# Designed miniproteins, single chains, continued (4), part 8

Each design is a single chain, and the fold is of that chain. pLDDT is the mean over its residues in the fold that is shown.

## One batch from the design tools (miniprotein)

Design m12249
Fold by ESMFold2-Fast:
Structure m12249 (fold): chain A 100 residues (1-100)
Amino acid sequence: SEAEAALEQLRAAGDQAVQNLQQAAQYSKDKDAYNQATQQFQGYVQSLLDTLSAKLAAAASDPEALAKVTEEIRRALEAMQQALQEAQQLLDQEKAEALA
């Protein structure tokens, strides 16, 4: 379904954002700050996925609830894609600063 596909994309985007933050830490002068932020963000991603998966399962027999949860998942995916772009920019910046 569209909701299931969006949840898989949300998980993939979250995992990639975590990886980009972990890699940024390798180039950064403040590894502790990156490690703390990465752990907090990873916890947030897992909690978000668990919550949305549970809501989707609960809504399966109710078309109105399913439409509402699908919209919530789409919004979460857009926000996660934005977070991924920001994590990529942080990685690119830390790499550039480390090579300067």
Scores: mean pLDDT 89

Design m12250
Fold by ESMFold2-Fast:
Structure m12250 (fold): chain A 104 residues (1-104)
Amino acid sequence: AERAREGAERAREGAREALEAGTGEESAEKGLEGARWANEGALAAEADPRTSREGAIEAGIGAGVGAIAAGSVKASKGEGPETARTAANGLLSGAEGVERGAEA
């Protein structure tokens, strides 16, 4: 569905900006924005009854992982960049899951 793909694309942009950010605070902010879009994309994919059941489930899992990862980065403000990169990678995985769900 178009809305699910749009959410996934914006989530991927947020994840990339988080990875490119030089500080944990900037990464957390961009990561949370990406997670929000991943969640919206997953909800759009699951709302379409024509979407593959497996795809919808995977999209939901991906969005959840991305949101948890972004939350972890925010909670770890001021900690090492490794935590921020782990969260950004989680968001990328979440965005990919939403994108697969939209296509399934």
Scores: mean pLDDT 60

Design m12251
Fold by ESMFold2-Fast:
Order: C-alpha cells, then sequence, then structure tokens
Structure m12251 (fold): chain A 94 residues (1-94)
C-alpha cells in the first residue's frame, strides 16, 4: 500500500493530526509518516466494526507489529510505533 492510498482512505482530520504530530516532534521521515497512517487506518477499521472485540484487538496488535517490522531499519520510527503499540494495548485493556 502506498502513502497516497493511505491518505485517500483516511479522513482529512486524521491525516492533518498525524502531520502536526510529526512536525511538533521534528520528524520528516516518510517511513514514520506512513507507519502512523497505517496504524490510524487499522484503528478506524476496528471502530467501523461497531467496537473492538477480542478478535479485533488481536488484529490491531498484529497490524501494529507488522508496521513496526516494516520500519525496523529506522530506529526513530520503531520507537514511535513501540509507544503507539503500548498506548493501544493500554486502551484496549480497558
Amino acid sequence: MTLEDLEKELPEEVVKEIEELLKKNGITDEAVRTALLAVAKVALEAKEKEGVTSMDREQILKALEEAAELVEENEEARKLLEKLIEEAKKKLAE
């Protein structure tokens, strides 16, 4: 999936929020941006399924782990995804 495909499938507000987050942290890496957009897409797809079930929870975590593997060569992107995975686990545990 290309960056353009991810941007088209996400609401403009979500894309802008991610861009502001990257700008605020001084991150200009395209791989980090792509990874954050992919995580946002997975979260939105889970919400569209009328909430998070146990299966959707495992699917979200798996997608986040796969996204982390894709940016494995980028230390900053990996650390950002690890933080997002930790936050997602905490929210899903509630």
Scores: mean pLDDT 59

Design m12252
Fold by ESMFold2-Fast:
Structure m12252 (fold): chain A 69 residues (1-69)
Amino acid sequence: SMLKEAIEILRKMPKSTLKKKIEEFFKLVKEKKPLEEILSVFPEEHQAPLFLLSTQFSSVEELMEALEK
């Protein structure tokens, strides 16, 4: 599934870096920044996975749990 593929792409990052990037992503979403601006702070390879995961998980904690399993 696309969701599983998105998770695997993000898992290629070191866990500490991944957590920081996910926290940054959700912070920008909470601040209601334009999607293009939010995605522009992440590497191109991670942009589509992060967008997809933002539609499926409601919090940083929920997403991090999914990435650890």
Scores: mean pLDDT 73

Design m12253
Fold by ESMFold2-Fast:
Structure m12253 (fold): chain A 90 residues (1-90)
Amino acid sequence: MSAEELVHQAAQQLLEAIRNNASVEEIVQLGYETEKQMQELIEKNPEQAEEIQELLRRLQYATQLIIYGKETNDQEKIEEAVKLLEELLA
């Protein structure tokens, strides 16, 4: 699986989690699993490490916005996360 394919899968899973009102615990678990898989890709593809790390940072930021938005009931943060995830899928 390429970094791009993994990022697209993770972004789709996070968007689905938002639609299904998944728990903060479920969102955290999705983020952890994605980070672990992305780290394995960095180890196998050190020449692409910077590109993969940038994609991971974008996914992590979107995940943090979802967690914060759910914990604070801030819909604007959820909408910002959705926009970032949609940009990752474009």
Scores: mean pLDDT 84

Design m12254
Fold by ESMFold2-Fast:
Structure m12254 (fold): chain A 77 residues (1-77)
Amino acid sequence: SEGNRIRLEGGVLLGMAKMYIWVKKKEEPSKQAELDKKLEELDKLYQQLVAAVDAGDLETARALLAEMEKQHQQLLS
């Protein structure tokens, strides 16, 4: 289903962000607090995305996925 695809893609993005942050915290320990806040924000977006999918609100779920993609790209910058 479309909802299951959105949920999976959001989960993959969150997983990739977690791995990136884990590596970066080892490379730059001074940035740990900043990176943890970025991960917390992505996790909150993912929780909202899952709730939207469960509610059948695919328009909101797609918008939340796009916001997760944007924040992930900002994390990599």
Scores: mean pLDDT 89

Design m12255
Fold by ESMFold2-Fast:
Parts: structure tokens; sequence; C-alpha cells
Structure m12255 (fold): chain A 87 residues (1-87)
């Protein structure tokens, strides 16, 4: 629940960055819950702009190890990251 909400905020940030329509937070959270359950994702990496602290995207992972590897690569590229476990 808390992790899915933060993932939804990151998805909204990515949509804004790309100039796409931004769906309401509740709708994004619901879509992500459905997708996570269907595709078997177990972890996510939340990505933040290091200057503004605003969410700019997220990476879904099937394992914690995969999420941690993605987070390390993103940190090396200058992003702020947080790994969250999905239900």
Amino acid sequence: MEALRRLAEAAQGEARRQGLPVLPLEEVEELLREGVEEKGFRAAVLVYDPETGEPVGAVLARTREEAEAAAERLRAAGYRTEVVELP
C-alpha cells in the first residue's frame, strides 16, 4: 500500500517529465497494484531528482537483488534512489 503509493507518485513524475497526461494518484496506484499482481513484480526502485528531490521515475523488478542492482546503477548516474518491497 505505502510502497504502491510512492511508486504511483514516481509514475506521475515520469509522465510530467515526458509531457504526457498525468492521471490522478488513486487511478495510478490502482493500475500499478493490478500490474504488479499480474506480472509478479516483488520490488521497485523509486528515482528522485538529486537537486529538487521530486520523483522522476521508477523501475519495477521481479527480485530484490534486481532492484538493488538497478538502484546502484542509477546512483552511479547521479540519481537519488530508494528500494521498496512490493506485496
Scores: mean pLDDT 75

Design m12256
Fold by ESMFold2-Fast:
Structure m12256 (fold): chain A 108 residues (1-108)
Amino acid sequence: GKEGKEGGKKAQEIAEKGGDKAGKVAGLTAGWQGDRSASGIGGQMVGGSAATAAGMMLGAKMGGREAGKMGGKAAQEGGDSPKSGDEDSKSGGEGAAKGAEEGAKKGA
């Protein structure tokens, strides 16, 4: 449950530094999906999808495909093995947070 919340908080920090709307939405999405996925078996793939979407959105705002690609990779790794979904769903939320942070850093 903490992984999704951590993603939300990190995206808020990024919003203050460079990506106001992108960071806020990415964090909110990652926090919601990551937290739900960690507690629910059926939600694992949703956490991964949220990380991909957040990364792509941040990439679009920064004008750089790299941010979206990093978020997408993190989501794919988190959702790659649905049988290990509990651990993978946590990775999805963390991936979204790291993707947002890297996107803001590279965009600056």
Scores: mean pLDDT 45

Design m12257
Fold by ESMFold2-Fast:
Structure m12257 (fold): chain A 78 residues (1-78)
Amino acid sequence: SELEKRIEAFRQRVAEALAAHSSDPEIQELVRDLVLFEQSIEIARELVKEGNLSYVPLLEQLEEARRALEERIAALEA
């Protein structure tokens, strides 16, 4: 089914992201959150593209939060 394909694609994306980072449980948790934020940003971008401009401030906040999370992961791996 299409849902199964989407879930498997998400699982693969998470697995690839986790493999690219430290095996530390704290870092692994943050990496899972990062993938979820990236998915949320993709959904918000699509809504804005469809003309729902009320999602622009949310999209900006999500992109800032994603950058902060990426910086935190990088700092913990340094």
Scores: mean pLDDT 85

Design m12258
Fold by ESMFold2-Fast:
Structure m12258 (fold): chain A 78 residues (1-78)
Amino acid sequence: SEEAVGLRALDAYREAARAAGVDEAAAALDRVREAVAAGLDDPANLARAEAAAARAEEALEANREAFLEALRKVLAAL
């Protein structure tokens, strides 16, 4: 259930990044999603998730206002 909640939150972030036009962040969040699905108990998957999350964070920080507005709309539609 915790895993499912985390994956749903990640999917909302991915949709919001795409809606905001932050394609770099959307692609990076896709890589986080893939690593999480492959299992974070594997150190290689954890490292990939961390690297991708850092890239997503940088891109979203540069586009914060647009991303947060898109995220608000995505969350309201859930």
Scores: mean pLDDT 82

Design m12259
Fold by ESMFold2-Fast:
Structure m12259 (fold): chain A 77 residues (1-77)
Amino acid sequence: SRAELARLLSEARGILALAERRGDALLRERARELIARLLALAPELADVPAAEVSSETRYEALALRLIGAELDLELLE
């Protein structure tokens, strides 16, 4: 659904923002790719705000959140 795409886009944007602040190039590139895929499916969601992600979130937790979002997208038809 569009609500699910909006949730995934918000999540991906939050992850991207933290990855950019930390200088994590790999996580940044993966988050950008996910955002591009989501916007290709639903360009009307361009203005969806980034999810709030704690600056104290560990790398492993942030990476798992990104993997979860990528898997959720693959399950959408």
Scores: mean pLDDT 85

Design m12260
Fold by ESMFold2-Fast:
Structure m12260 (fold): chain A 58 residues (1-58)
Amino acid sequence: SVIEEHKAMLADPEALRAEAEAVAEGIGKALGFDEAETARLAEALYETEEWVLSRVKD
């Protein structure tokens, strides 16, 4: 499930960050973001995903 996949990514912070960067690149390209805006979005997505996963019960 999506939740189990995200929990596995939380166990690997590099995988979670890579997912956030890939999503940010896709959104940034679609919306015409520059590199700095795309990097800010990637960080915000990573922090949001990490926060959400930290709140999910086992």
Scores: mean pLDDT 74

Design m12261
Fold by ESMFold2-Fast:
Structure m12261 (fold): chain A 65 residues (1-65)
Amino acid sequence: RKELIEAYEKTLEDPKKGYKELMEILLKRSEGDFRRMLEAIDVEASEEQRLALAKKLLEEYKKRE
């Protein structure tokens, strides 16, 4: 969780770089669902939309705890 918070902070500082690091952490834990969603977003979505998804995934991860 601390690593997710750090990745989220990086996403706010540099969306491209931080988003990627955040997603790596999340994908290792939920390979199936999030992978497919990220592939769709990575093709068509803007950085703003990808950042919004990263935030949403982080929130869901925290809820599970």
Scores: mean pLDDT 60

Design m12262
Fold by ESMFold2-Fast:
Structure m12262 (fold): chain A 106 residues (1-106)
Amino acid sequence: SRRAALEIAESYAALGREEAAEAAREMAERGASQEEIAEFILKEAERLEEEAIKKFEEHLAAHPEDLSEEAKERLEEEIEIRKDPEKKKEREKKMKEEILEWIKEV
């Protein structure tokens, strides 16, 4: 349903993928199917993960003193998790399966 498609967009916004969420909402408003929206989100998520890793590294390198200790540690942990090829593939696989299962259920 369109409502379910909007809920998935909100989930990605909460994960810091606002651009993908806004585009997904626009698609839902224009009557795109849940499958089309999920496929778009998954493709964008893959691309945005690579860009996010680069941006996180650049931010950490440029402004380490401006970050709180907790924020710095969380950012460093997030970068390491995202850079691990096996963990990255595992996350992508699980996210894809969950979204596809959810779409079939709705």
Scores: mean pLDDT 63

Design m12263
Fold by ESMFold2-Fast:
Order: C-alpha cells, then sequence, then structure tokens
Structure m12263 (fold): chain A 89 residues (1-89)
C-alpha cells in the first residue's frame, strides 16, 4: 500500500516536472492519503510499517529535490539514514 502510493506520487511528480504549481497540486491531492498512512503507522507502532513509511516519504522527497534542482538532497539523504537507524534501534 505504502509502496503503491509512493510509486504513484513519484510518477506524478516526474510527469509534471518543471511545473512547480502542478506538482504542488499533486502533493496537496496525495496529502490526505499520506496522512492516513502516518496515522495507521502511529496506531500500529511496528518497525516494519515505520520503515516502509519512511522509505516512501524519502522517495517522494528525493523526486521533488531532483526535479526542482533543490540543494537539499544531502539533507534528505541524511534524514532518511538517521530515521532508518532510529527505527531499527
Amino acid sequence: AIDALADAAVAEIRRHARDPEAVAAVMRRYRPAWQALIDEVEASNTKEKQLALLEGMYRVARALAEEFGLAELEEIEAQYAAGVEEIEA
């Protein structure tokens, strides 16, 4: 479920590449679905679900950074690595 949502969001971001307004609309459209997954992970509190959600969110953030040339790629990578370590601890 999380993988499918991440795949769909990344595909939409890539499809609307170089159109920040269209990508913002895509992100707004997917936000309720992401929030529902966050709520589900919080309720279940399993490392497997936490890791899957982190991976999905990382993929979306990376796609946004790559398409818009954002200098935050290093920060996104560092945040993902730190999140994985915290969940696995």
Scores: mean pLDDT 75

Design m12264
Fold by ESMFold2-Fast:
Structure m12264 (fold): chain A 80 residues (1-80)
Amino acid sequence: MLSEEEIKELRERFEELLKTNFLIQGDLNTLNLPEEQAKETMFQEFLDFYVWLKEAESRWEELSLAEQVALELRKIAWGL
C-alpha cells in the first residue's frame, strides 16, 4: 500500500495535472459533481491506477498484448 509520503507526492502531481492536462479537466467537468467531490473522486481513481501500474510494470512480460495496450493508453490519459 502507498505510504503517506507517496500519497502526498501523488496529490501534488495530480494538482499539477489538473492545471495543465485538458483531458483530466474535461473528465472533471463530465462527472457533474461539486468541484471538491469531483477532484477527490478523480484523485482516488489516479491512486488506484498508479498502484495497478506499478504492479503491472513489475510483471510486464506476463501481461497480454491487450493488457499492455490498455496500460499504455491509461498512462497517456493520466499524463504519466
Scores: mean pLDDT 73

Design m12265
Fold by ESMFold2-Fast:
Structure m12265 (fold): chain A 80 residues (1-80)
Amino acid sequence: MKEEILELLDEILKLLQEEFGLSQEKLEELRKKFTEALENTPEENWETVLEILQDLKKNLLQKKISGEEAFKALLSLSEK
């Protein structure tokens, strides 16, 4: 599950860079913060994290949210 979460995060970060034009530097900082937060997250909560990332990717692919909104959502999740 942790590996699946990180793989999905990397897919979202790639979309944010390639399709939405977010800077690589900002995305690298976000990835670092998210990874640190995930390492401190109990395994019981990993399924919820995975579901949140799946919904974010779906909304990004469907153009229902902006890249900035997705970035803010990931940053907020990294602070929990």
Scores: mean pLDDT 81

Design m12266
Fold by ESMFold2-Fast:
Structure m12266 (fold): chain A 72 residues (1-72)
Amino acid sequence: ELKRMAEAATKYLDSDSEEAKNRKKGAEEIGKDYGVKVTALSTSPADVAEYEAAQAELEALLREQLARARAE
């Protein structure tokens, strides 16, 4: 369920190709936003909600870990 959605987000970020190597150049901000938007337009409403929830969950986890590291 949520883990499966998180895996889809991870696959998007960890694409196996030379394109993934260049994502950090600066296109990551636009490419990531564009990718999510295109996926939403091509996917059913139910799947869009689940995908977005999984991405938010992953982002929340990263922020929590960063906060913990900062607190120490």
Scores: mean pLDDT 52

Design m12267
Fold by ESMFold2-Fast:
Structure m12267 (fold): chain A 72 residues (1-72)
Amino acid sequence: MELPEPLETVRKAVEEYLAKAKERGAEAVGEPFSFELTLNGQRVRVTMVKMRGMDSQGKESTAWVPVGIEEI
């Protein structure tokens, strides 16, 4: 049960990023946003969250990050 490319590659990269970001104290800001799209004939639902954190240089950054991807 794998997502079609490039989503499967993105999902794995996001899971790794989120694990490291949580270890560094990054936090979710605001409510999750979900949307559906079709890739390679497969419908998927993507859930995005705005994450805020600081890098090792103390630079604050905010980005929309996929936190959930599922086939529907």
Scores: mean pLDDT 66

Design m12268
Fold by ESMFold2-Fast:
Structure m12268 (fold): chain A 68 residues (1-68)
Amino acid sequence: SPEEEELEEKVQKVRDKTVDHLLKLKKQGNPDWEKEAIEYAKKLSEEENIPPELTDAVIQVALGEVDL
């Protein structure tokens, strides 16, 4: 469905931006990088009208990607 494709695109954008922001914070040596990245993801999710359930999944996936 078009609505499902649009939601998936928004989720991917929020995830990608969260990962980029998280990596930037870690590179800067910010001790609160995890907290700030989570807050950033929540703000972006609200702006894109992403359901809270999917927002939590985005945060978990983004945090997992930086453990590589």
Scores: mean pLDDT 78

Design m12269
Fold by ESMFold2-Fast:
Structure m12269 (fold): chain A 90 residues (1-90)
Amino acid sequence: SALFERQAAALARTLREAAEAFEKAGDRELAELFQKAADALDRKDYETAAEYLREAGRMVADRLSKTDPEAAEQFLRLTEHVAQLLLEAA
């Protein structure tokens, strides 16, 4: 679907912006995961993009769980929801 491809491209841009933000914050592991997810989306490899996004979601949630457990849970739910949408399109 042309609409889905446009949404996937928009998601890739958002993930690259997140990667840049984490890189500036000194979190190279998170920056790399978000960059790999964006690169997979550009290749239309939605399964690989979903895997990297889930891993990034777990790492962010682990960091947030010490200060904001509710935000950690919400972030996990959000990344899992997006990953499922990508897998349904694969």
Scores: mean pLDDT 84

Design m12270
Fold by ESMFold2-Fast:
Structure m12270 (fold): chain A 61 residues (1-61)
Amino acid sequence: SSSQQAQKIGDTGLRLSEQSDDQTKQSLVKSFQQLSDQYAKQGNLDVAKVYQDYADKISSL
């Protein structure tokens, strides 16, 4: 499903962020935030929430 694919992409980004500098983490947060916004605009709130949750997790590192 689209939500499962988003979860897999998010997990990959989160793992990468834990091994990355602050600039790379900020870029990942921005990318996931943009994906969340785009899916929300399309009415796909489940996928949007997955990307937002990952943006928040990376932001808190």
Scores: mean pLDDT 86

Design m12271
Fold by ESMFold2-Fast:
Structure m12271 (fold): chain A 57 residues (1-57)
Amino acid sequence: PLLEAGVAAYMAGDIRAAVRHFLAALKADPTNQLARDLLEGLRTEHPEEVEAILAEL
């Protein structure tokens, strides 16, 4: 699942891949609270990097 791939990317330190996977999971299911919370956590911890990634998508 996309959420699992996002968590694996985050644990590997790949913030870009983690953001992309969590965004894809949230687009597939906007009610996925876990994907929303994980993406929000990344925005809080790495605001500039996450905003740059989101601007590319």
Scores: mean pLDDT 79

Design m12272
Fold by ESMFold2-Fast:
Structure m12272 (fold): chain A 89 residues (1-89)
Amino acid sequence: EIAEKLREAAEKLDEIKDKIEAFNVNTSVGLVLRLVGLELDGVPGAAEFARKFAEIANKAKPILGSKSNITLENLLDIEKFIEASKKEA
């Protein structure tokens, strides 16, 4: 379901990591905007992914650490991020 779509999005992020870094989207806001853009470019579920990711990030904040918002590395490991959030729930 959503987790499977997140995996596909993570694979695409891995492929275009260099481009994402070039846009300095290593922040939560920048990456969310990038993922929404990918949906406009024909990536289905990117908007839902961005929304779900933002929600998960807020819930997993104790795991991420207050001074460290969402980073690109955390997003590339979407499975671990989701797993951690669910376990804390």
Scores: mean pLDDT 50

Design m12273
Fold by ESMFold2-Fast:
Structure m12273 (fold): chain A 63 residues (1-63)
Amino acid sequence: SIAAAEAAVRTVIEQLMGLPADTPASEALERHGVSESTLIDVVVALFPEISRAAASAALSSLK
């Protein structure tokens, strides 16, 4: 679900990027110098039940 994908993105921001979980995804990407596609790759690698499409939609909603 999109909610599960949003939780996965927030977990990556908090646990791997060391930022508050509620940090806007655009700010997290800028602070770490990573692309949107790289964050999606990390999310689907760590949460294989999350599709790339769901991760992309979640990232867009959390900007």
Scores: mean pLDDT 83

Design m12274
Fold by ESMFold2-Fast:
Structure m12274 (fold): chain A 86 residues (1-86)
Amino acid sequence: MAELTPEQVERAQAAAEKAGPEALDSANRFIAGVVEGARTGDPEKAEQAARELSKASPETARAVVDALGPGLPDEIREAVRKAAES
C-alpha cells in the first residue's frame, strides 16, 4: 500500500491553491479519499473524490496527480485518469 508523504501532499495543495479555494477543497477531499481507500481497501471513495477534483479543474487534477504520482496506487491513478477523460 502506497503512503503519501507530507511533502507530496503539500505540493499537491500548493498547485490546487493556485487554481483557487474551491480547487484546494476538492484536492483535499481527493487526498482524504486516497488515504481512506488505502486504509479500507475501498476504491470507490477515492474514485468519487477523483471525479470531484477533475470536475472542478482538469488542470488541477493533473497537477495533483503529478505531484502525488510516485505515492499513488495504480488503482487510484487509473480512477483519476478515467474521471479526467469524462
Scores: mean pLDDT 71

Design m12275
Fold by ESMFold2-Fast:
Structure m12275 (fold): chain A 97 residues (1-97)
Amino acid sequence: SVEEKAREIAQKAADEVARLLREKTGLPLWEADRIAGYVRDALLKAYEDPENAEKYIKEAIERLQKLGDEGTPEQREAFEEAIKIVEKAAKEILDLK
């Protein structure tokens, strides 16, 4: 179903963000997973409430940007890549209907 595809896209994006943060930063696993949870939840909200989708995605991107700005150079680079993952996944979800 379209809902199943949206859940798969959101989970894949969250998993990619968690992996990126774990592999490229000194962030502990629990924190990487928590941040990935923000990504998944924002993408799912964008699917469930398309009228407010841009707001949910923007809030998630701003949260990632702030974490990058407050972190090390390696963390900043990883969060910049995480933002690209979110933007790509958001486009895929919005293209679903």
Scores: mean pLDDT 87

Design m12276
Fold by ESMFold2-Fast:
Structure m12276 (fold): chain A 90 residues (1-90)
Amino acid sequence: MKELEELDKLLEENPELLEKLEEELEKASEAAEERRPREALELFREAIEKIRKWIEETEKDEEKKEKSLRALDLLERYVTALLEKALAAE
């Protein structure tokens, strides 16, 4: 809950990152709709890695870069935990 509140605040402070996250996660979600949870987790990890590289290549402000990478880390941890629970339930 607290980590989601932190993520929400970080995304509100960086609308460009939010837009990129929505774009890449929508693509990953669409590709994952007909896939098993393990394949969905892989697609999600690929989307996160793509966004991480985008942040590292495009963001020159170190403070904004740190906040963006923190938001991405929080999101990755949260969604990975959810997908791993789905895998364990099978």
Scores: mean pLDDT 75

Design m12277
Fold by ESMFold2-Fast:
Structure m12277 (fold): chain A 100 residues (1-100)
Amino acid sequence: SEEKKKAELELIAITLSAIGNYFQLLNGSEEEKELAMRQLVEDAERLAELAEKLGYPELAKEARELAEELKKAYEAKDYEKAAELAKRLVELAMELLRKA
């Protein structure tokens, strides 16, 4: 129960971070966009770890694949692709929150 509550709070934090980073990619400065992309990679990796701990290995795999795609977008400075991937990250986080 306590561990489940902590996982739920961590999941909410990851979701809010991904949403904030998504909006920075749309409206932020060049520096804010670069920071948002780096944080989205971290958000995706954290989601993967949390999904695995909660017993959802397929969702963890999707989150890791998303982290790799975000790393590629970061290296290419493809902010449009990163924003698309950020939406998918939010969807994935919301799916885990619904299951947890």
Scores: mean pLDDT 87

Design m12278
Fold by ESMFold2-Fast:
Structure m12278 (fold): chain A 55 residues (1-55)
Amino acid sequence: MSEEELEERITELFQEGRQDPSITPDELAKRILELVREAQAENPSLTQVYVIGRS
């Protein structure tokens, strides 16, 4: 997965969270973390920048 694809998927998850009130900020963060971990399995260099554990 490319960095651009990862960013797009995160954006889509964020928009889905806005449309579905059952998705809490914590659940959204968990989904983003899972997506980042999947990207790490494909390309470890992609996981250094996102705010899920590092600012």
Scores: mean pLDDT 68

Design m12279
Fold by ESMFold2-Fast:
Structure m12279 (fold): chain A 65 residues (1-65)
Amino acid sequence: SELEKAKEEFEKLRQETADRIWELDAAGAEVSAIQQVVDDFRARLEELAEKYPELKEEIEKLLST
């Protein structure tokens, strides 16, 4: 179903972002580099919310935290 695909895409995006932040932190990257990854994640979550309104509430909770 479309909702199942949306949930898988959301979980994949979340995991990829977490892994990227971990890699940057482990490499001693600048705070600005980590912030860029967070900003990119936020933008991707906004796109996902527009495509799948059923996830909008969950996504908004993440963005407001």
Scores: mean pLDDT 77

Design m12280
Fold by ESMFold2-Fast:
Structure m12280 (fold): chain A 60 residues (1-60)
Amino acid sequence: DLPTEEQREKILKSIPKEYQEDFKKVWELSEKIREAIAAGKPKEEIQKLADELNKVVKES
């Protein structure tokens, strides 16, 4: 499950500045995936977002 807004804020403040951008990117993509699922977007569109998330995580 995705952390709450308060939990995200605390996590971001606790990690080094250099990693905060990657963390924000991961959460942004995770939110987009959740929103796409909730909106009933096609599986192909959701999969593309998941693939993007995996690339960011692997490169981080």
Scores: mean pLDDT 73

Design m12281
Fold by ESMFold2-Fast:
Structure m12281 (fold): chain A 83 residues (1-83)
Amino acid sequence: MPSEEFKEEIKKKVEEELKELEKMGFKIEGVEWTDHEVIVTLEKDGVRFTVRLSLTEVTEEDRELGRRLTAENEALLQPLIDD
């Protein structure tokens, strides 16, 4: 089951990609979230495109790296007390 943290990371990436696509003149017809993939339906000049972003291609290693990066970023916001 994808964690909430994993979903947040993928959601941010998808939102950024969708913003760029809208700037390029694509219309976002639909976004479907599943446990295995995100299915984005786009339209431009009367042509529909379906883009599938796999959630299963992110390995346990990538997920763990994401967790570590988040923890390190939070640590940067906390002043170190002691020596």
Scores: mean pLDDT 62

Design m12282
Fold by ESMFold2-Fast:
Structure m12282 (fold): chain A 60 residues (1-60)
Amino acid sequence: SDSSRELLELAKKRGLYDLANLLLSAIQAGASEETIREALDLLKQGDVAGAMDVLGQAVL
């Protein structure tokens, strides 16, 4: 999806490799487009911890 690609590119540009790996795990777990978009919006706001929490809940 566009949101997952944008989130991955932003995480890589900022050196946030744990977030990038968590995104890939969330996608494999079937995370919705809405969940990925929420994480992307949090990351754009500078809330790395919030983005990781949202994606982490999708893997559980």
Scores: mean pLDDT 86

Design m12283
Fold by ESMFold2-Fast:
Structure m12283 (fold): chain A 80 residues (1-80)
Amino acid sequence: MEEGRKLLEEAAKESPSPEVQKYIREMLEALEKGDIEKAREYAQKAANVLAKERSKLPKEKVDELFNKIREGIALLLNEK
């Protein structure tokens, strides 16, 4: 659980968008409450905003942020 949470918190801190940061935090709150459906909705919203900001970031950084979000969710769902 801690590793997944750490990856998502890192993604939030490293994201240039306050909107992405907000959705990642809402996703973490939903996961803490066991609301997997809402967590997935917020994850998708964060990914959509990050995709729109793709042109403002190096591809490597965008890939890193997407990977942290994906891996963080996977770890939290598997070790919950």
Scores: mean pLDDT 74

Design m12284
Fold by ESMFold2-Fast:
Structure m12284 (fold): chain A 73 residues (1-73)
Amino acid sequence: SMEKKKEELFEKILEKNPNLSEEEKERVKKAIESYLKVEEFHKKMKEEPERREELEEEAIEYLRKEAEEIAKE
């Protein structure tokens, strides 16, 4: 599941970076969510090449909104 993948990636990052602050940990969680969402778009583009342009635009829009959320802090 997506939640399990997020938890596993988060644990791996904490293992390599044990000195992260709580604020840094929250940013890492957000980065993992964005990464997994982009991975889903990549899989869909490979499965449905005819929808590639549409899916690329959706991925770009998703990343743009994530960047706006980060910039508001």
Scores: mean pLDDT 75

